# Designed miniproteins, single chains, continued (3), part 106

Each design is a single chain, and the fold is of that chain. pLDDT is the mean over its residues in the fold that is shown.

## One batch from the design tools (miniprotein)

Design m11913
Fold by ESMFold2-Fast:
Structure m11913 (fold): chain A 70 residues (1-70)
Amino acid sequence: MVVTREQVTRALVRALLEGVITPEQANKIGKLLNESGKEELTLEEVAEILREAGLTDEQIDAVLAILRAL
């Protein structure tokens, strides 16, 4: 499955509203997405960015579930 940077951003907004991630984590993820230079990412690439941002496995699974539902 391939997702756009826009879809990842929408999933992060929903995760913030649901209390799954913190604003600090969302900011770090946004920086890593910008550094990747990619407009399209696989779910595996998104998961690696989330791990790099310091998210727990539970937080990663929740964000990926939101992303799949978009």
Scores: mean pLDDT 85

Design m11914
Fold by ESMFold2-Fast:
Structure m11914 (fold): chain A 89 residues (1-89)
Amino acid sequence: MSAEELAEKAIELAEEAKRLAMEALKVAPPELVPRVVGAVLRAIGAEIQGRLAKETGNKELAEEALRTAEEALRYAREVLREAEEAARR
């Protein structure tokens, strides 16, 4: 993949992570809110890194941004699962 393609994929995954984290916030009990906020911040950080990689055209930065976005997405999925399970009680 080109640096641009890697960066665009990183941005897409980071935006999905942010969407899932925001869904978790809607159902999270008060005790999980700090964890959900952590997921939102990770997703925002990954999105910024992806956009910077796209702007600079740096392939190494784009590959790092993709890894960061994939990690943010995994974290957001886990936090959403925990929030939904807690909401069921």
Scores: mean pLDDT 86

Design m11915
Fold by ESMFold2-Fast:
Structure m11915 (fold): chain A 100 residues (1-100)
Amino acid sequence: APTVTLTVAASVAAGGSVTVTKTVTGPAGHTYKITLFVAPAGAPEEEWEYLASTTGTGSSLTLTATVSGLKQGETYEFRAVATDLDTGASSSATGTTTVV
């Protein structure tokens, strides 16, 4: 399976925006897809809301997405799912931000 990392700020101001950066790495010459989801923290996996995806060929792929309009007092879980399209193998990484 490819490896994936996700970086997001631990807190954001109400009405502000947060930047989520995701990187997948794996064998060179494979095609990778990164998909970003968001949910309120503690929500079950089936409640993930799709935000963005990108695809690319190589040994690594990075996707940066900016999310705005987050509700004051909520904690959000971001999840990146990275899929190696040549093998079908997937891995995931999560990060959380709290709206202050």
Scores: mean pLDDT 78

Design m11916
Fold by ESMFold2-Fast:
Structure m11916 (fold): chain A 91 residues (1-91)
Amino acid sequence: KAQELLEEGNRLFQEGKYEEALKLYEEAIKLDPSLTARAKYNMGEIYFKQGKYEEALKELEESLEEAKKQNNNVMIKMAQEEIEKVKKKME
């Protein structure tokens, strides 16, 4: 069920339904905290697309912290690269 919420959130994100996607990502994390890194990364991307750079950084930094706890090197790199893109926009 939690994985299904994450996948539905991804579908809504691809459709530009950002508010609905964010709600499903939050629900997925509540049901299965192991999805936190991926869900928070996607939430950060949504805020970045909306120009909400402080919110984007918060979500991406939380994604990075969780990815490090999981030793997920792919997610660590993705989160670090996205954080740098957001910071560049704030300059």
Scores: mean pLDDT 88

Design m11917
Fold by ESMFold2-Fast:
Structure m11917 (fold): chain A 100 residues (1-100)
Amino acid sequence: HMEEAKEALEKLKSKDPLEQIRAAVRLGELGHPEGVEALIELLKDTKSKDPEVQAAAARALGLSGHPEAVEALEEILKNKDKYPDSVVKAAREAIERARA
């Protein structure tokens, strides 16, 4: 599934927010380390103009099952003043699902 991860990584850079959201979900499902790293980068981008894409990255990280993904989500909660409410909510819900 390396080819699937590579394709999803390319689509994560799309100018279409819906394509970015679909790519984020796919990377979370695949759980590939490179995909998790890209999702963490997208999640922490304080210059992002689309909170729904960042929220999708948070949800995808919760699906990945990686400890570093949970750590990244917890960092969002520690720095909640720097992120949109929708992103903070998605990160909180993703942590709860990952710990269940």
Scores: mean pLDDT 80

Design m11918
Fold by ESMFold2-Fast:
Structure m11918 (fold): chain A 93 residues (1-93)
Amino acid sequence: MKEEVEKAIEEAKKLIDEASPVMRQLERLGTREALDLAVELSLAIMQAIVDIKGAKRALEEGDEETAQKYVENLKKTIERIKELIERGRELVA
């Protein structure tokens, strides 16, 4: 459903905004563990952006099946970003 796609996109965008200060703190910390975590977080954000673009395009084309696949991938990436943000916050505390 369009509402489910829009909700997942909104949640992903909010998490990407939340991840930005965490990535900056990890870079300032400068340990190998912090830098590795910042890279993982960057890759997860990049995947979320790809899934968002894919879902939007599929909806525009009326391809609900493809849109649903991108949303399922996006939901998995959202959970990954949440985990990485929490780990980052613990590391910089």
Scores: mean pLDDT 86

Design m11919
Fold by ESMFold2-Fast:
Structure m11919 (fold): chain A 64 residues (1-64)
Amino acid sequence: SEKEELLKRMEELQREAVRLYLEGKLSDEQLAEIGRLLKQAEEAIKNGDLETARKYLDEAEKLL
């Protein structure tokens, strides 16, 4: 389902952000902002607002 695809994308973005942070390629500020966007995406998914969830995931991905 679209919801399952978004949850998978969120997990993949979180994993990538942590990896880049541990490699010194992502600042504390970038990691915090990505975390904020992923939290907003999770809230949108819980509310069934999959379009808003996609928007937040797209914004998080741009910070990688």
Scores: mean pLDDT 89

Design m11920
Fold by ESMFold2-Fast:
Structure m11920 (fold): chain A 58 residues (1-58)
Amino acid sequence: SPEEVERLRREIEDLDRLIEELERQIAAETDPERRAALERLVEALREQRDRLEAEVRA
């Protein structure tokens, strides 16, 4: 449905903004353990984004 596709696109936009914010945090992070944790979080969010993109294009 168009409404479901629109909702998914908004969720993707929210994830993109969150990923950008976390990448800024990674760039400023001096603690290597905290940086690694943030990097793992970003990878998980990118995987989630890719799944949502596939759902929109299916």
Scores: mean pLDDT 88

Design m11921
Fold by ESMFold2-Fast:
Structure m11921 (fold): chain A 83 residues (1-83)
Amino acid sequence: MSAKEKAEELAKKAIELAKKGKYEQAGRTLAQGALLLIQAGESLEEAKEFIDKTVEELKKAGISEEKAKYIRDLALELLEKSL
């Protein structure tokens, strides 16, 4: 699979974890997807757009704005620490 396809699978996994109330694991999984994109040659801006797109998908999946923000903030923090 391409890095983009692997990142999309990690985004899907993060959404399923969030639906199960595993918000910290969802944020960590989303950060892994974003980091994979950077390691494959995408920009930090594109990796952040990937995070933001997945956060919108979390909200559409019924995750509250507060929990979606927590997942977003955690994913961005972990991504920044990995750079």
Scores: mean pLDDT 87

Design m11922
Fold by ESMFold2-Fast:
Structure m11922 (fold): chain A 65 residues (1-65)
Amino acid sequence: GEAELIAEIARLVKEAEEAFKAGDYERAIQLLEKALELARQLSGPVGLVAEHEIREALERAKEAL
């Protein structure tokens, strides 16, 4: 359900943050792109907030390459 999608998005974002801290920017980008795909499956304000946060994280990871 939607709660399971939210939990998976949170997990992917956390793993992306860990990859970023380790200097693995390519892995961080891959994880964030998966999180963004799932966030787009969410409806309403929760999906919009998740998309915004993930896009900001993607921008940071791409700048670090």
Scores: mean pLDDT 85

Design m11923
Fold by ESMFold2-Fast:
Formats: C-alpha cells, sequence, structure tokens
Structure m11923 (fold): chain A 65 residues (1-65)
C-alpha cells in the first residue's frame, strides 16, 4: 500500500458524493463528478484510477440519456 495523501482523500470524497447521487437517481450529476475524479487522477499520474472512474462516468451518462 502507498501512503494516503490529501489528493487521495479529495478523490475519495468526490467519488463518494457521486455514489450518493447514483443512489438518488441523479445519474447526470453523478457522471459529471466521476468525470471530474477521472481528470484529477490523470493529472496526478494515476492512470489506472482514472480509467476506472472514466468507465463509471460513461456508464452513468448512458443511463442519464
Amino acid sequence: GIPINETDIEISFLSMKASIYVLEGKYKEASELYRKVSELSKKAGDLDTAKIYEEEAKRLEKKAK
């Protein structure tokens, strides 16, 4: 395991907020937050995490349509 830092906590918080929106049926808002998390992860150099959240965002975008 790697040490937890402030960026990891922020990403976790935003992804948790997106999950709450999914439970509320707010798929568009949730997908936008997952897109944000994916972009932040890419900028941080964490491509694996970015890919996971990008796929979740795409899935939710299809549900919001």
Scores: mean pLDDT 79

Design m11924
Fold by ESMFold2-Fast:
Structure m11924 (fold): chain A 86 residues (1-86)
Amino acid sequence: MTVIITLINASPGQALLVLGGAVEAALQGGTLTSRVKGDEITITIEGASAAGEQAAINGAKGAAKNGGELEIQVDGDVITLKVIGR
């Protein structure tokens, strides 16, 4: 499973919550890469376990609860999480 997390205009607190989930996913056997372009941060986790996938989703949900919006898209074995700050 591949998890792609996109952060747009995220607060530092929202970014920290997402990064925490992504790091937990990587510790459970995934490979984590990140890219920053302007106000957009993209985090990719390749080879995520089911538990790692859930950790990444929980981080994104935590960010949304803290003033953001969350969009989830599933396409085959790729999950895209889009977190939009306010």
Scores: mean pLDDT 82

Design m11925
Fold by ESMFold2-Fast:
Structure m11925 (fold): chain A 55 residues (1-55)
Amino acid sequence: SAEAEAAFQEGLALEAQGRLEEALRHYKLSIALDPSMEEAKARARAVARRLFPER
């Protein structure tokens, strides 16, 4: 949907700015609006790994 795409694009912009927690929220919103958004799921997993690295 247009709303899911908008949330995904906002997530990409926030991720580029290093605003990872906000990017993750927008990726999760995109997935909630459209569960078929595989790119948003992949980006959410990547951002989550950066926020919660196993040291």
Scores: mean pLDDT 84

Design m11926
Fold by ESMFold2-Fast:
Structure m11926 (fold): chain A 70 residues (1-70)
Amino acid sequence: ASEETKRRAERTLEGLVELARADPELAVRLLQHEMGMSREEAEEVVRLVLEGRYEEALEIIIKAFERLGL
């Protein structure tokens, strides 16, 4: 991943942590609509975030940005 992609993914993860704690269903829907994730992929990212497994969540977010050409 590019430095820009990684930095964008890290910022996305920071906002996602707060959203996932407040409203996990909205976080899932946001990942589906903004990042083109499947429901299963979005649910996995939210689960990893809520478990504090941020590096694993970040890897999935980076791959999603790469699929979008970002």
Scores: mean pLDDT 84

Design m11927
Fold by ESMFold2-Fast:
Order: sequence, then C-alpha cells, then structure tokens
Structure m11927 (fold): chain A 73 residues (1-73)
Amino acid sequence: KIWEEMEKAAEEGDFVKVFELANKLIREAPDDPDVLAEVSRKAAEYMRKAIEKAGWTLPDADAHGAAVAAARA
C-alpha cells in the first residue's frame, strides 16, 4: 500500500522516496479536488517529516522558532 510505503520512507528520512511515492499517488488519484487536496496535504506532511529525520529543517520552521524565542525573551 503506497501510504504505508510513504510513512515508512518518512520514518527512515528518505525524502526522495517520499517525493516519488507522493507523485505516483497524485498521478493515480481520481479527478476529485478533495482527494487531490488531501493527498497533497499528507504528502507535504510526510515530506517534512522525512527532511527533518534526515537532519534538515525547513526555513519556515526555523523562522517560527526564532520569532517565538524572541517574543519570550
């Protein structure tokens, strides 16, 4: 099952595999905007998890963390 493979790849930090599986899922999805929106949202979540697991952080997350730290200082 493609979702299970994507989750496993995300846990292993294999963001390339997550990206490939997400693209396959989107291409095989029915022409339903709600399904495509859900697939895209979950794919983005798994991609973010895989990138962080691989030892990278997204710039947006760093910006938010810095803003919160500054507000609490």
Scores: mean pLDDT 67

Design m11928
Fold by ESMFold2-Fast:
Structure m11928 (fold): chain A 55 residues (1-55)
Amino acid sequence: MELNAQLLGAAGRGDDAAAKELIAQGADVEEAKRLAERLLPPELAARVVARLDSL
């Protein structure tokens, strides 16, 4: 949960380097996408999901 929340934060601010590092540490990209959809406004959730898909 903690690592996935950090991945959501990195993707949300556009920090691709931090996002890749978190994925390397075992962050669950699919869970981070679910968190974005649950916690963020639809416009921001869509951007974060697209960012995670492009990593």
Scores: mean pLDDT 79

Design m11930
Fold by ESMFold2-Fast:
Structure m11930 (fold): chain A 107 residues (1-107)
Amino acid sequence: MKKSLVTVTVSLRVDGDEEGARRLAELTARRLREEAESLGAEVVAVITAAAPGRARVTVVAEVPEEEAEKVARALAERAPELAREAAREAGVELLDVRVTVTVRPAV
């Protein structure tokens, strides 16, 4: 069966310092990874970046080609909720959440 890579990028705006943004990125990444794995995806990469007032999380998951659109949609829908939960756990005020999802053939 052919495989696809689903890439989910979550861009976060926060009221806080770099340390708070980093904690939010790490918690959001963990929750996204767990969600992807619960959907049967194989997580191949997790990338986090943080700066004062901003955090970014990218999760790359490998799935069967037939399931890629379904998994991409599920992750896109869940990502804002997972980010809000992570923000509450981190004790950081979340100002904005932007989610981008791409699907590509696996190499």
Scores: mean pLDDT 87

Design m11931
Fold by ESMFold2-Fast:
Structure m11931 (fold): chain A 86 residues (1-86)
Amino acid sequence: SAEAEKLFEEGGRALREGNYEEAIKLYEEAYKIKPSAEIYIGLANAYAAMGDAEKAAEYLEKAAELDPSLKEELERAKEAMLERLA
């Protein structure tokens, strides 16, 4: 969907600019149109940047559920992040 792709792209831009709350909002809107593992990873990155390790880990877990091929990589990322932000 072109709409979800545009919102995802805008979310990525906001994340790169350090506008984490805006990135979260844009990713949540993209997710409502078309759920994807990439959107969940974007949400995880934004929450991690804001210091919310618990929410970041939750979104990495959701991404792994949506794309099982990423499960091992995302589980390692989740564990490392929870240790770092504890």
Scores: mean pLDDT 84

Design m11932
Fold by ESMFold2-Fast:
Structure m11932 (fold): chain A 103 residues (1-103)
Amino acid sequence: MEAARLRDITAGLRGLARGALEMARLGLPAPEVEIPDPEIAAAYEEGRADEEATEEKVRRLLAEADAALAAGPEDVENARRAALLAARAAGYAARLAEKAAAR
């Protein structure tokens, strides 16, 4: 159950990261996001605070999240690592959308 929950969170965060990149291309800010897990929420906020956020960093983190899940989708530690990586990617993408909207 826990690994499945973390995989669902990871999928949602990957969708959020891709959506925020699309919002950045349109010059629109990313929507507000509610992340109930405090560790995952902290990773998202750290990514959002990074002024050096780039689209390449977002793509790299999403690829690392995919690799973590592929290494063991039923492993809670791998699923949590994937969620943290996806959260950081979503944060970077949100920062990019905020910068694009400020133009």
Scores: mean pLDDT 81

Design m11933
Fold by ESMFold2-Fast:
Structure m11933 (fold): chain A 66 residues (1-66)
Amino acid sequence: MEEAYRLLREGFRAALEGNWEEARRLMTEALKLAPEDDILIAMAQIFLSVLGKNDVLDEVLEEAGI
């Protein structure tokens, strides 16, 4: 659980730095570690939606099996 949240935070940081390849990878790994964590999923959904990156959100959720 802690590791999944760490990866999600690192993914958010990568996204804010413009590194979307790394952000996608880190966010996907985070969701794969905790695919039933509704709060973790909600955090990723809110972050990516606010940035207008719904395409990235859909891809990350699909790759994580959600």
Scores: mean pLDDT 84

Design m11934
Fold by ESMFold2-Fast:
Structure m11934 (fold): chain A 62 residues (1-62)
Amino acid sequence: MEVRERLLELARDMAKQGMTLEQIEGALLNEAYRITGDKEKAEELVKELRPEVERLVAEQQQ
């Protein structure tokens, strides 16, 4: 599975569990760093995924 797909899957699961955007972003950053081994690349991935994560959290607030 591509790294971005894996991170979005994790974000979806966390949003379903009622985690906040801040908690999800923190977890995604840690996971991205674990997978890539590159802090800067991990930060770029999380930043790129932010709009999708915001959408997932908003859907769970309904």
Scores: mean pLDDT 80

Design m11935
Fold by ESMFold2-Fast:
Structure m11935 (fold): chain A 76 residues (1-76)
Amino acid sequence: MEGYEFVAEIGREVDTGLPHIQAALDHLLAQIQSGQIDFAQARARRDDIIAYLKANDTASANTADIQAGITDIVTS
């Protein structure tokens, strides 16, 4: 329950019209469910993803670089 609420909260904080956000949410949920990261680490990665997307979610940003950055944050 808490992990699902956490993923929903990430979606609410970010304009979720972008497909790469869904991939990041799915990956974070999988890590929480598998016990690979604790909730505090997941929250830190959520905040980093939100900050990264807000800073780089522009027409001038390279989509591949955005996706790579999100992957790096989630897999750190």
Scores: mean pLDDT 57

Design m11936
Fold by ESMFold2-Fast:
Structure m11936 (fold): chain A 101 residues (1-101)
Amino acid sequence: MEDRLELLEIQYEKVKELYKKNPTPETLIALARVYTELARIYLEQGKYEEAVDLAKESIELAKKANTPEAERILQESYRILADAYEKLGKTDEAEKLREKA
């Protein structure tokens, strides 16, 4: 998991700059996917507040793309956000988000 996190953090910086210079549906989806995977790892590490922030970023990016890949990322990000909220004691918010997944 640690090696994957280090590689994903490097990928995040690369994809973020790529999206900034060349904003396409492909670079947007790539950035959303990186946010989703990073949020998942932070959730596993007990960094719940950071997982919430990253999952929200992924949701906003995925909503801008109208593709099946974006819809899958959106569903995964809602699940991660719900799990993070549950860990933070926000169980009502978590349940509402699971209905969107």
Scores: mean pLDDT 82

Design m11937
Fold by ESMFold2-Fast:
Structure m11937 (fold): chain A 77 residues (1-77)
Amino acid sequence: MEKEELFEGFGVAVKIIQGEEVSDEEVELMKKALEEVLKRDPKKAYEMLSAILESTKDEKLKKELEELKKEAEEKLK
């Protein structure tokens, strides 16, 4: 994944934490960035996913991110 794509994905996560609305395209970009972080640093991915889950009110997004959080937790064992 290109460095620019990772930073853009992190920007979307920050928008969600600040209570801003995000598009479906931005959500997919964020998910791709989180999957890359999960491969390289599962602890960072877990921390980021926890912060996003506490901030988002979108139940569908919560379900998808909870599955990624489970994968991060499994890799930390």
Scores: mean pLDDT 78

Design m11938
Fold by ESMFold2-Fast:
Structure m11938 (fold): chain A 78 residues (1-78)
Amino acid sequence: MEALEAAREAEELFRRARELAGEEGREELERLHREVGEGQREAAAAYEAGDEERALELVRETALRLREEAERLIERLE
């Protein structure tokens, strides 16, 4: 289940970013997390509508976005 694996990897990276960011980076990470949550809700709605392909695409896209943003934030805070 590649989409869920990508989401799990993104969440783990986000957790690491949050630990490294300390107080100053937490606010930006929380904002990113909320944005990702919105994408996950849209994916769930697509899946319930019977569009599994779109749901998987949205999960994959959301996971990739979260990973890229988290990596960018980690790089900035280093």
Scores: mean pLDDT 70

Design m11939
Fold by ESMFold2-Fast:
Structure m11939 (fold): chain A 57 residues (1-57)
Amino acid sequence: MVEELKEELEKKGVEPKEAEALAMYLAGYSIQEIAKKLGISVRTAMELLAKASEKLK
């Protein structure tokens, strides 16, 4: 699910890291889990989610 959703987001012009963060969020992962998985801070994970959302407008 996460991998398939990430690929669809990338096709819509979302950057790979932003797409992965958003795909995990939509799959039900917490922001803390996303940050841990990507090796980034919670703040950076929130910024990636915001950037992904901007591109989908």
Scores: mean pLDDT 79

Design m11940
Fold by ESMFold2-Fast:
Structure m11940 (fold): chain A 73 residues (1-73)
Amino acid sequence: APPAPAEALPRLEALIAEDPDNADLWLGLGKAYAALGKLEEAKEYYQKALELDPSNEEARANLAKVEAELAAK
């Protein structure tokens, strides 16, 4: 099925607990929360991914999309 963000969350959270400095895991968590419509949480997780890896173009692009959605309403 296309939507699987809820199934991804417990796996991502377990991986982050073992490797909290892995920017890709924070990016994944941001994507999962964005897919659930939790844009504020998604923004925070994308910011965390960028703090760990400022060159991550995917995290920056996704953050910009979420910020635009939040600014619109």
Scores: mean pLDDT 79

Design m11941
Fold by ESMFold2-Fast:
Structure m11941 (fold): chain A 58 residues (1-58)
Amino acid sequence: SALERARAAFEEALRAFEAGDYETAERHLVQAIVLAPDDAEIRARAEALGREMRARLA
């Protein structure tokens, strides 16, 4: 399902973020949002990870 693919994309984003690959993390994060734009959990987790990436880049 799209939601299962969105969760998988989010997990890939998290792994890339932990590896310090912010460009790859952002691409996977965008995929997760596109696949499940109305899912509150994916949205909340994506917002949190996006904030953390911005904090690391500042």
Scores: mean pLDDT 84

Design m11942
Fold by ESMFold2-Fast:
Structure m11942 (fold): chain A 93 residues (1-93)
Amino acid sequence: MENLKKAEEYLKKGREALENGDYKTAASWFEKAGNYYLEAGDTEKAAQAYIEAARAYMHAGDLVGASKALDNAVKANPELKEEALRLFREMRA
């Protein structure tokens, strides 16, 4: 599906931005990837992309962005609730 191809494209762009140390751009791309995976019905990949966005937001110092991304990850896959809580604790430490 077109949405899966776009999700994979944005996921790749996010990883490239992360490798370049552009954490804010990486977070934006991972968030877009998550949104497209969610539109495609791939909730597991959507949740994982949102977790990657949250980590990138944390590196960028955007704790509000990180918190929203973690919330989106848990909504997409509730099994990630414990992982999200761990990242919230790291963010506050």
Scores: mean pLDDT 85

Design m11943
Fold by ESMFold2-Fast:
Parts: sequence; C-alpha cells; structure tokens
Structure m11943 (fold): chain A 79 residues (1-79)
Amino acid sequence: MKEVEEDAKLAGTTPEALLELQKLAEEAKAAYEAGDYKKAAELLRKAAELARKEIKNPEAREKIVSMLEGFAEELEKLA
C-alpha cells in the first residue's frame, strides 16, 4: 500500500489509478495466455487511455502510454 502510494506520487497519479492500471495489465496477460489476443489488445488500450488521463507527470505518462499502445499493436497483428 505505502509503496503503491509512493509510486503513484512519483508518476503524478493516484494510488487507485495505479492499481487499476496494474489490474488491466494482469487481465491483459491472462487474455494473452488464453490466446485471446484481441481481448488482450483491448485491455492494453484501455490501460493506455487511463494512463493518459490519470498520470500527470509527462515523462511517466509518455513512457507508460507508449509501452501499452506498443504491446496492443503487436497483439492486434497476432489476432
């Protein structure tokens, strides 16, 4: 909890938003492992949208959004 709160402050977001991003990433991983690449890509794009809205630090936001959108594009090619 305290670690998540500190990471959220560094990224310029809330602990709740960071936890939601982690949940979306875990759900995307589960979909990927099940072979549902379309669902995994949709979840990653949802996570990227949340990061764009909730992360106020521009450097952290760009890094996280770019990573999530990049993974979504790769998975869309497999679907």
Scores: mean pLDDT 77

Design m11944
Fold by ESMFold2-Fast:
Structure m11944 (fold): chain A 130 residues (1-130)
Amino acid sequence: SDEILAKVKQDLLAVLDQYTALLLSEAKTPEERELIEFAEAFLRKLIDAMYENKLDKEAVMKELREYLEANAERMAAAAPIILDMLTVLTGHLFSLEKQATTEEEKEVLRKAADILREAARLLAEFVRSL
């Protein structure tokens, strides 16, 4: 349902905000700060695309591929931070799935985690292809 989708989106954005704040607190240079801010902005767009496409993996992956092609240099530079953030977000979804009491909520969490894992795979392959 739209309520479960909205809840998962809000949970992911909250974790992203908290982890971004942690990384920014540890950043030693303006360049590191800029890459962290770019990574957060990108992942916010990815999460928005996931919600707008109702967790349709193929639709989200199409948007991700188009974004990677349009932003290749910045995506390559920010990739280590993005992959780290994706690991944290995916781990959070697995924790939520263990706490979920309904099959509908578990299914939404699994679909969200599957999309984040596929996004990490595509980004890692993209960086290796450069």
Scores: mean pLDDT 89

Design m11945
Fold by ESMFold2-Fast:
Structure m11945 (fold): chain A 62 residues (1-62)
Amino acid sequence: SEEQRRARLIAAANIAYAASDFDPEGALKVLRYLLEEARRMGDEDTARYIEEKIAEVEKKLS
C-alpha cells in the first residue's frame, strides 16, 4: 500500500540520518536516493522531510 511504502521510506531516511554521526557521506548518498524515490512517488511531505535531513547532514560536513 502507499502508506506502507511511505512508512518504509521514512524509516530508511531515519536510519540513514542516525548513521550520519559515523558516516555522513554514506548517509548523504542514501538520503539523496530516498529523496528521488519520494519525488518520483509525488510525496511532497516526505520529500521535504528528507531535504531537511540532507541539510542537517551537509551542515556537519562544513
Scores: mean pLDDT 86

Design m11946
Fold by ESMFold2-Fast:
Structure m11946 (fold): chain A 55 residues (1-55)
Amino acid sequence: MKEEINKFLEDVGKKSREAYEKAKAEASKLTPEQRRFLVTKATVDATLEAIEEYK
């Protein structure tokens, strides 16, 4: 159980980082404010989705 939780947290962190890098690349065409919003939203959405998919 605890090992599964630790692995889950690592997987969530990996997905969060991948979402950040992808959003950063896609947002390069946008204004700094729009980039910050998009990157933050994509990272949060990916984290929440990973948590829900673990069910």
Scores: mean pLDDT 71

Design m11947
Fold by ESMFold2-Fast:
Structure m11947 (fold): chain A 95 residues (1-95)
Amino acid sequence: AKPVKLSEEQREEARRILEEARARVAKVAPEDEETIAHLELLAEAAGKAEDELDLAVVIVGLAVLKVSAEREGKEEVAKIVDEALAKLQEILDSL
């Protein structure tokens, strides 16, 4: 079957969620340049996502960041990433 296409509004919302997560991480952990940069790349990828598979790849990338933050004891960063992950999953589930 052909993958479900994202609307421009769904793409823009996914990008916005990740840009907000990046801004929140930058406030609580400004020294975590790697996580901030990864969130910026994921936001760009979300803004260019054409279908459900592209969005699923972004969600996997975000899940990896969450696991990394948890293993490093970055509780607040892990929480911010988890909240963004839940919001992106809601978009995917709506397709």
Scores: mean pLDDT 88

Design m11948
Fold by ESMFold2-Fast:
Structure m11948 (fold): chain A 99 residues (1-99)
Amino acid sequence: SSELQEKINQGKEYLNLGGKYGSQGDNQKAAEYLKKASDYYAEAAKLSTDPELKAALEAKSKALGKSSDLVAQGKTSEAATYYTSASLRTIGDQIDKEL
């Protein structure tokens, strides 16, 4: 659906902003944007009717939520691991299958 695509696009935009501010050492903004990305992917998962896409969106949401919590705690190396997991091609490829 159009709404599903819009939520995925919003999640992607906030994921990119989280990564940008994280790379600049702005942990507060990084945490804020990664949390927004997590929330948008969670909303997208609720709208998904495809079980595989739903699972992929839920996994991406969970990884970004953990990354947000860790970067807020200053655990930047551990946060980067979850951010990388959320940005992996396999998760992106599963999202792209709905499009």
Scores: mean pLDDT 82

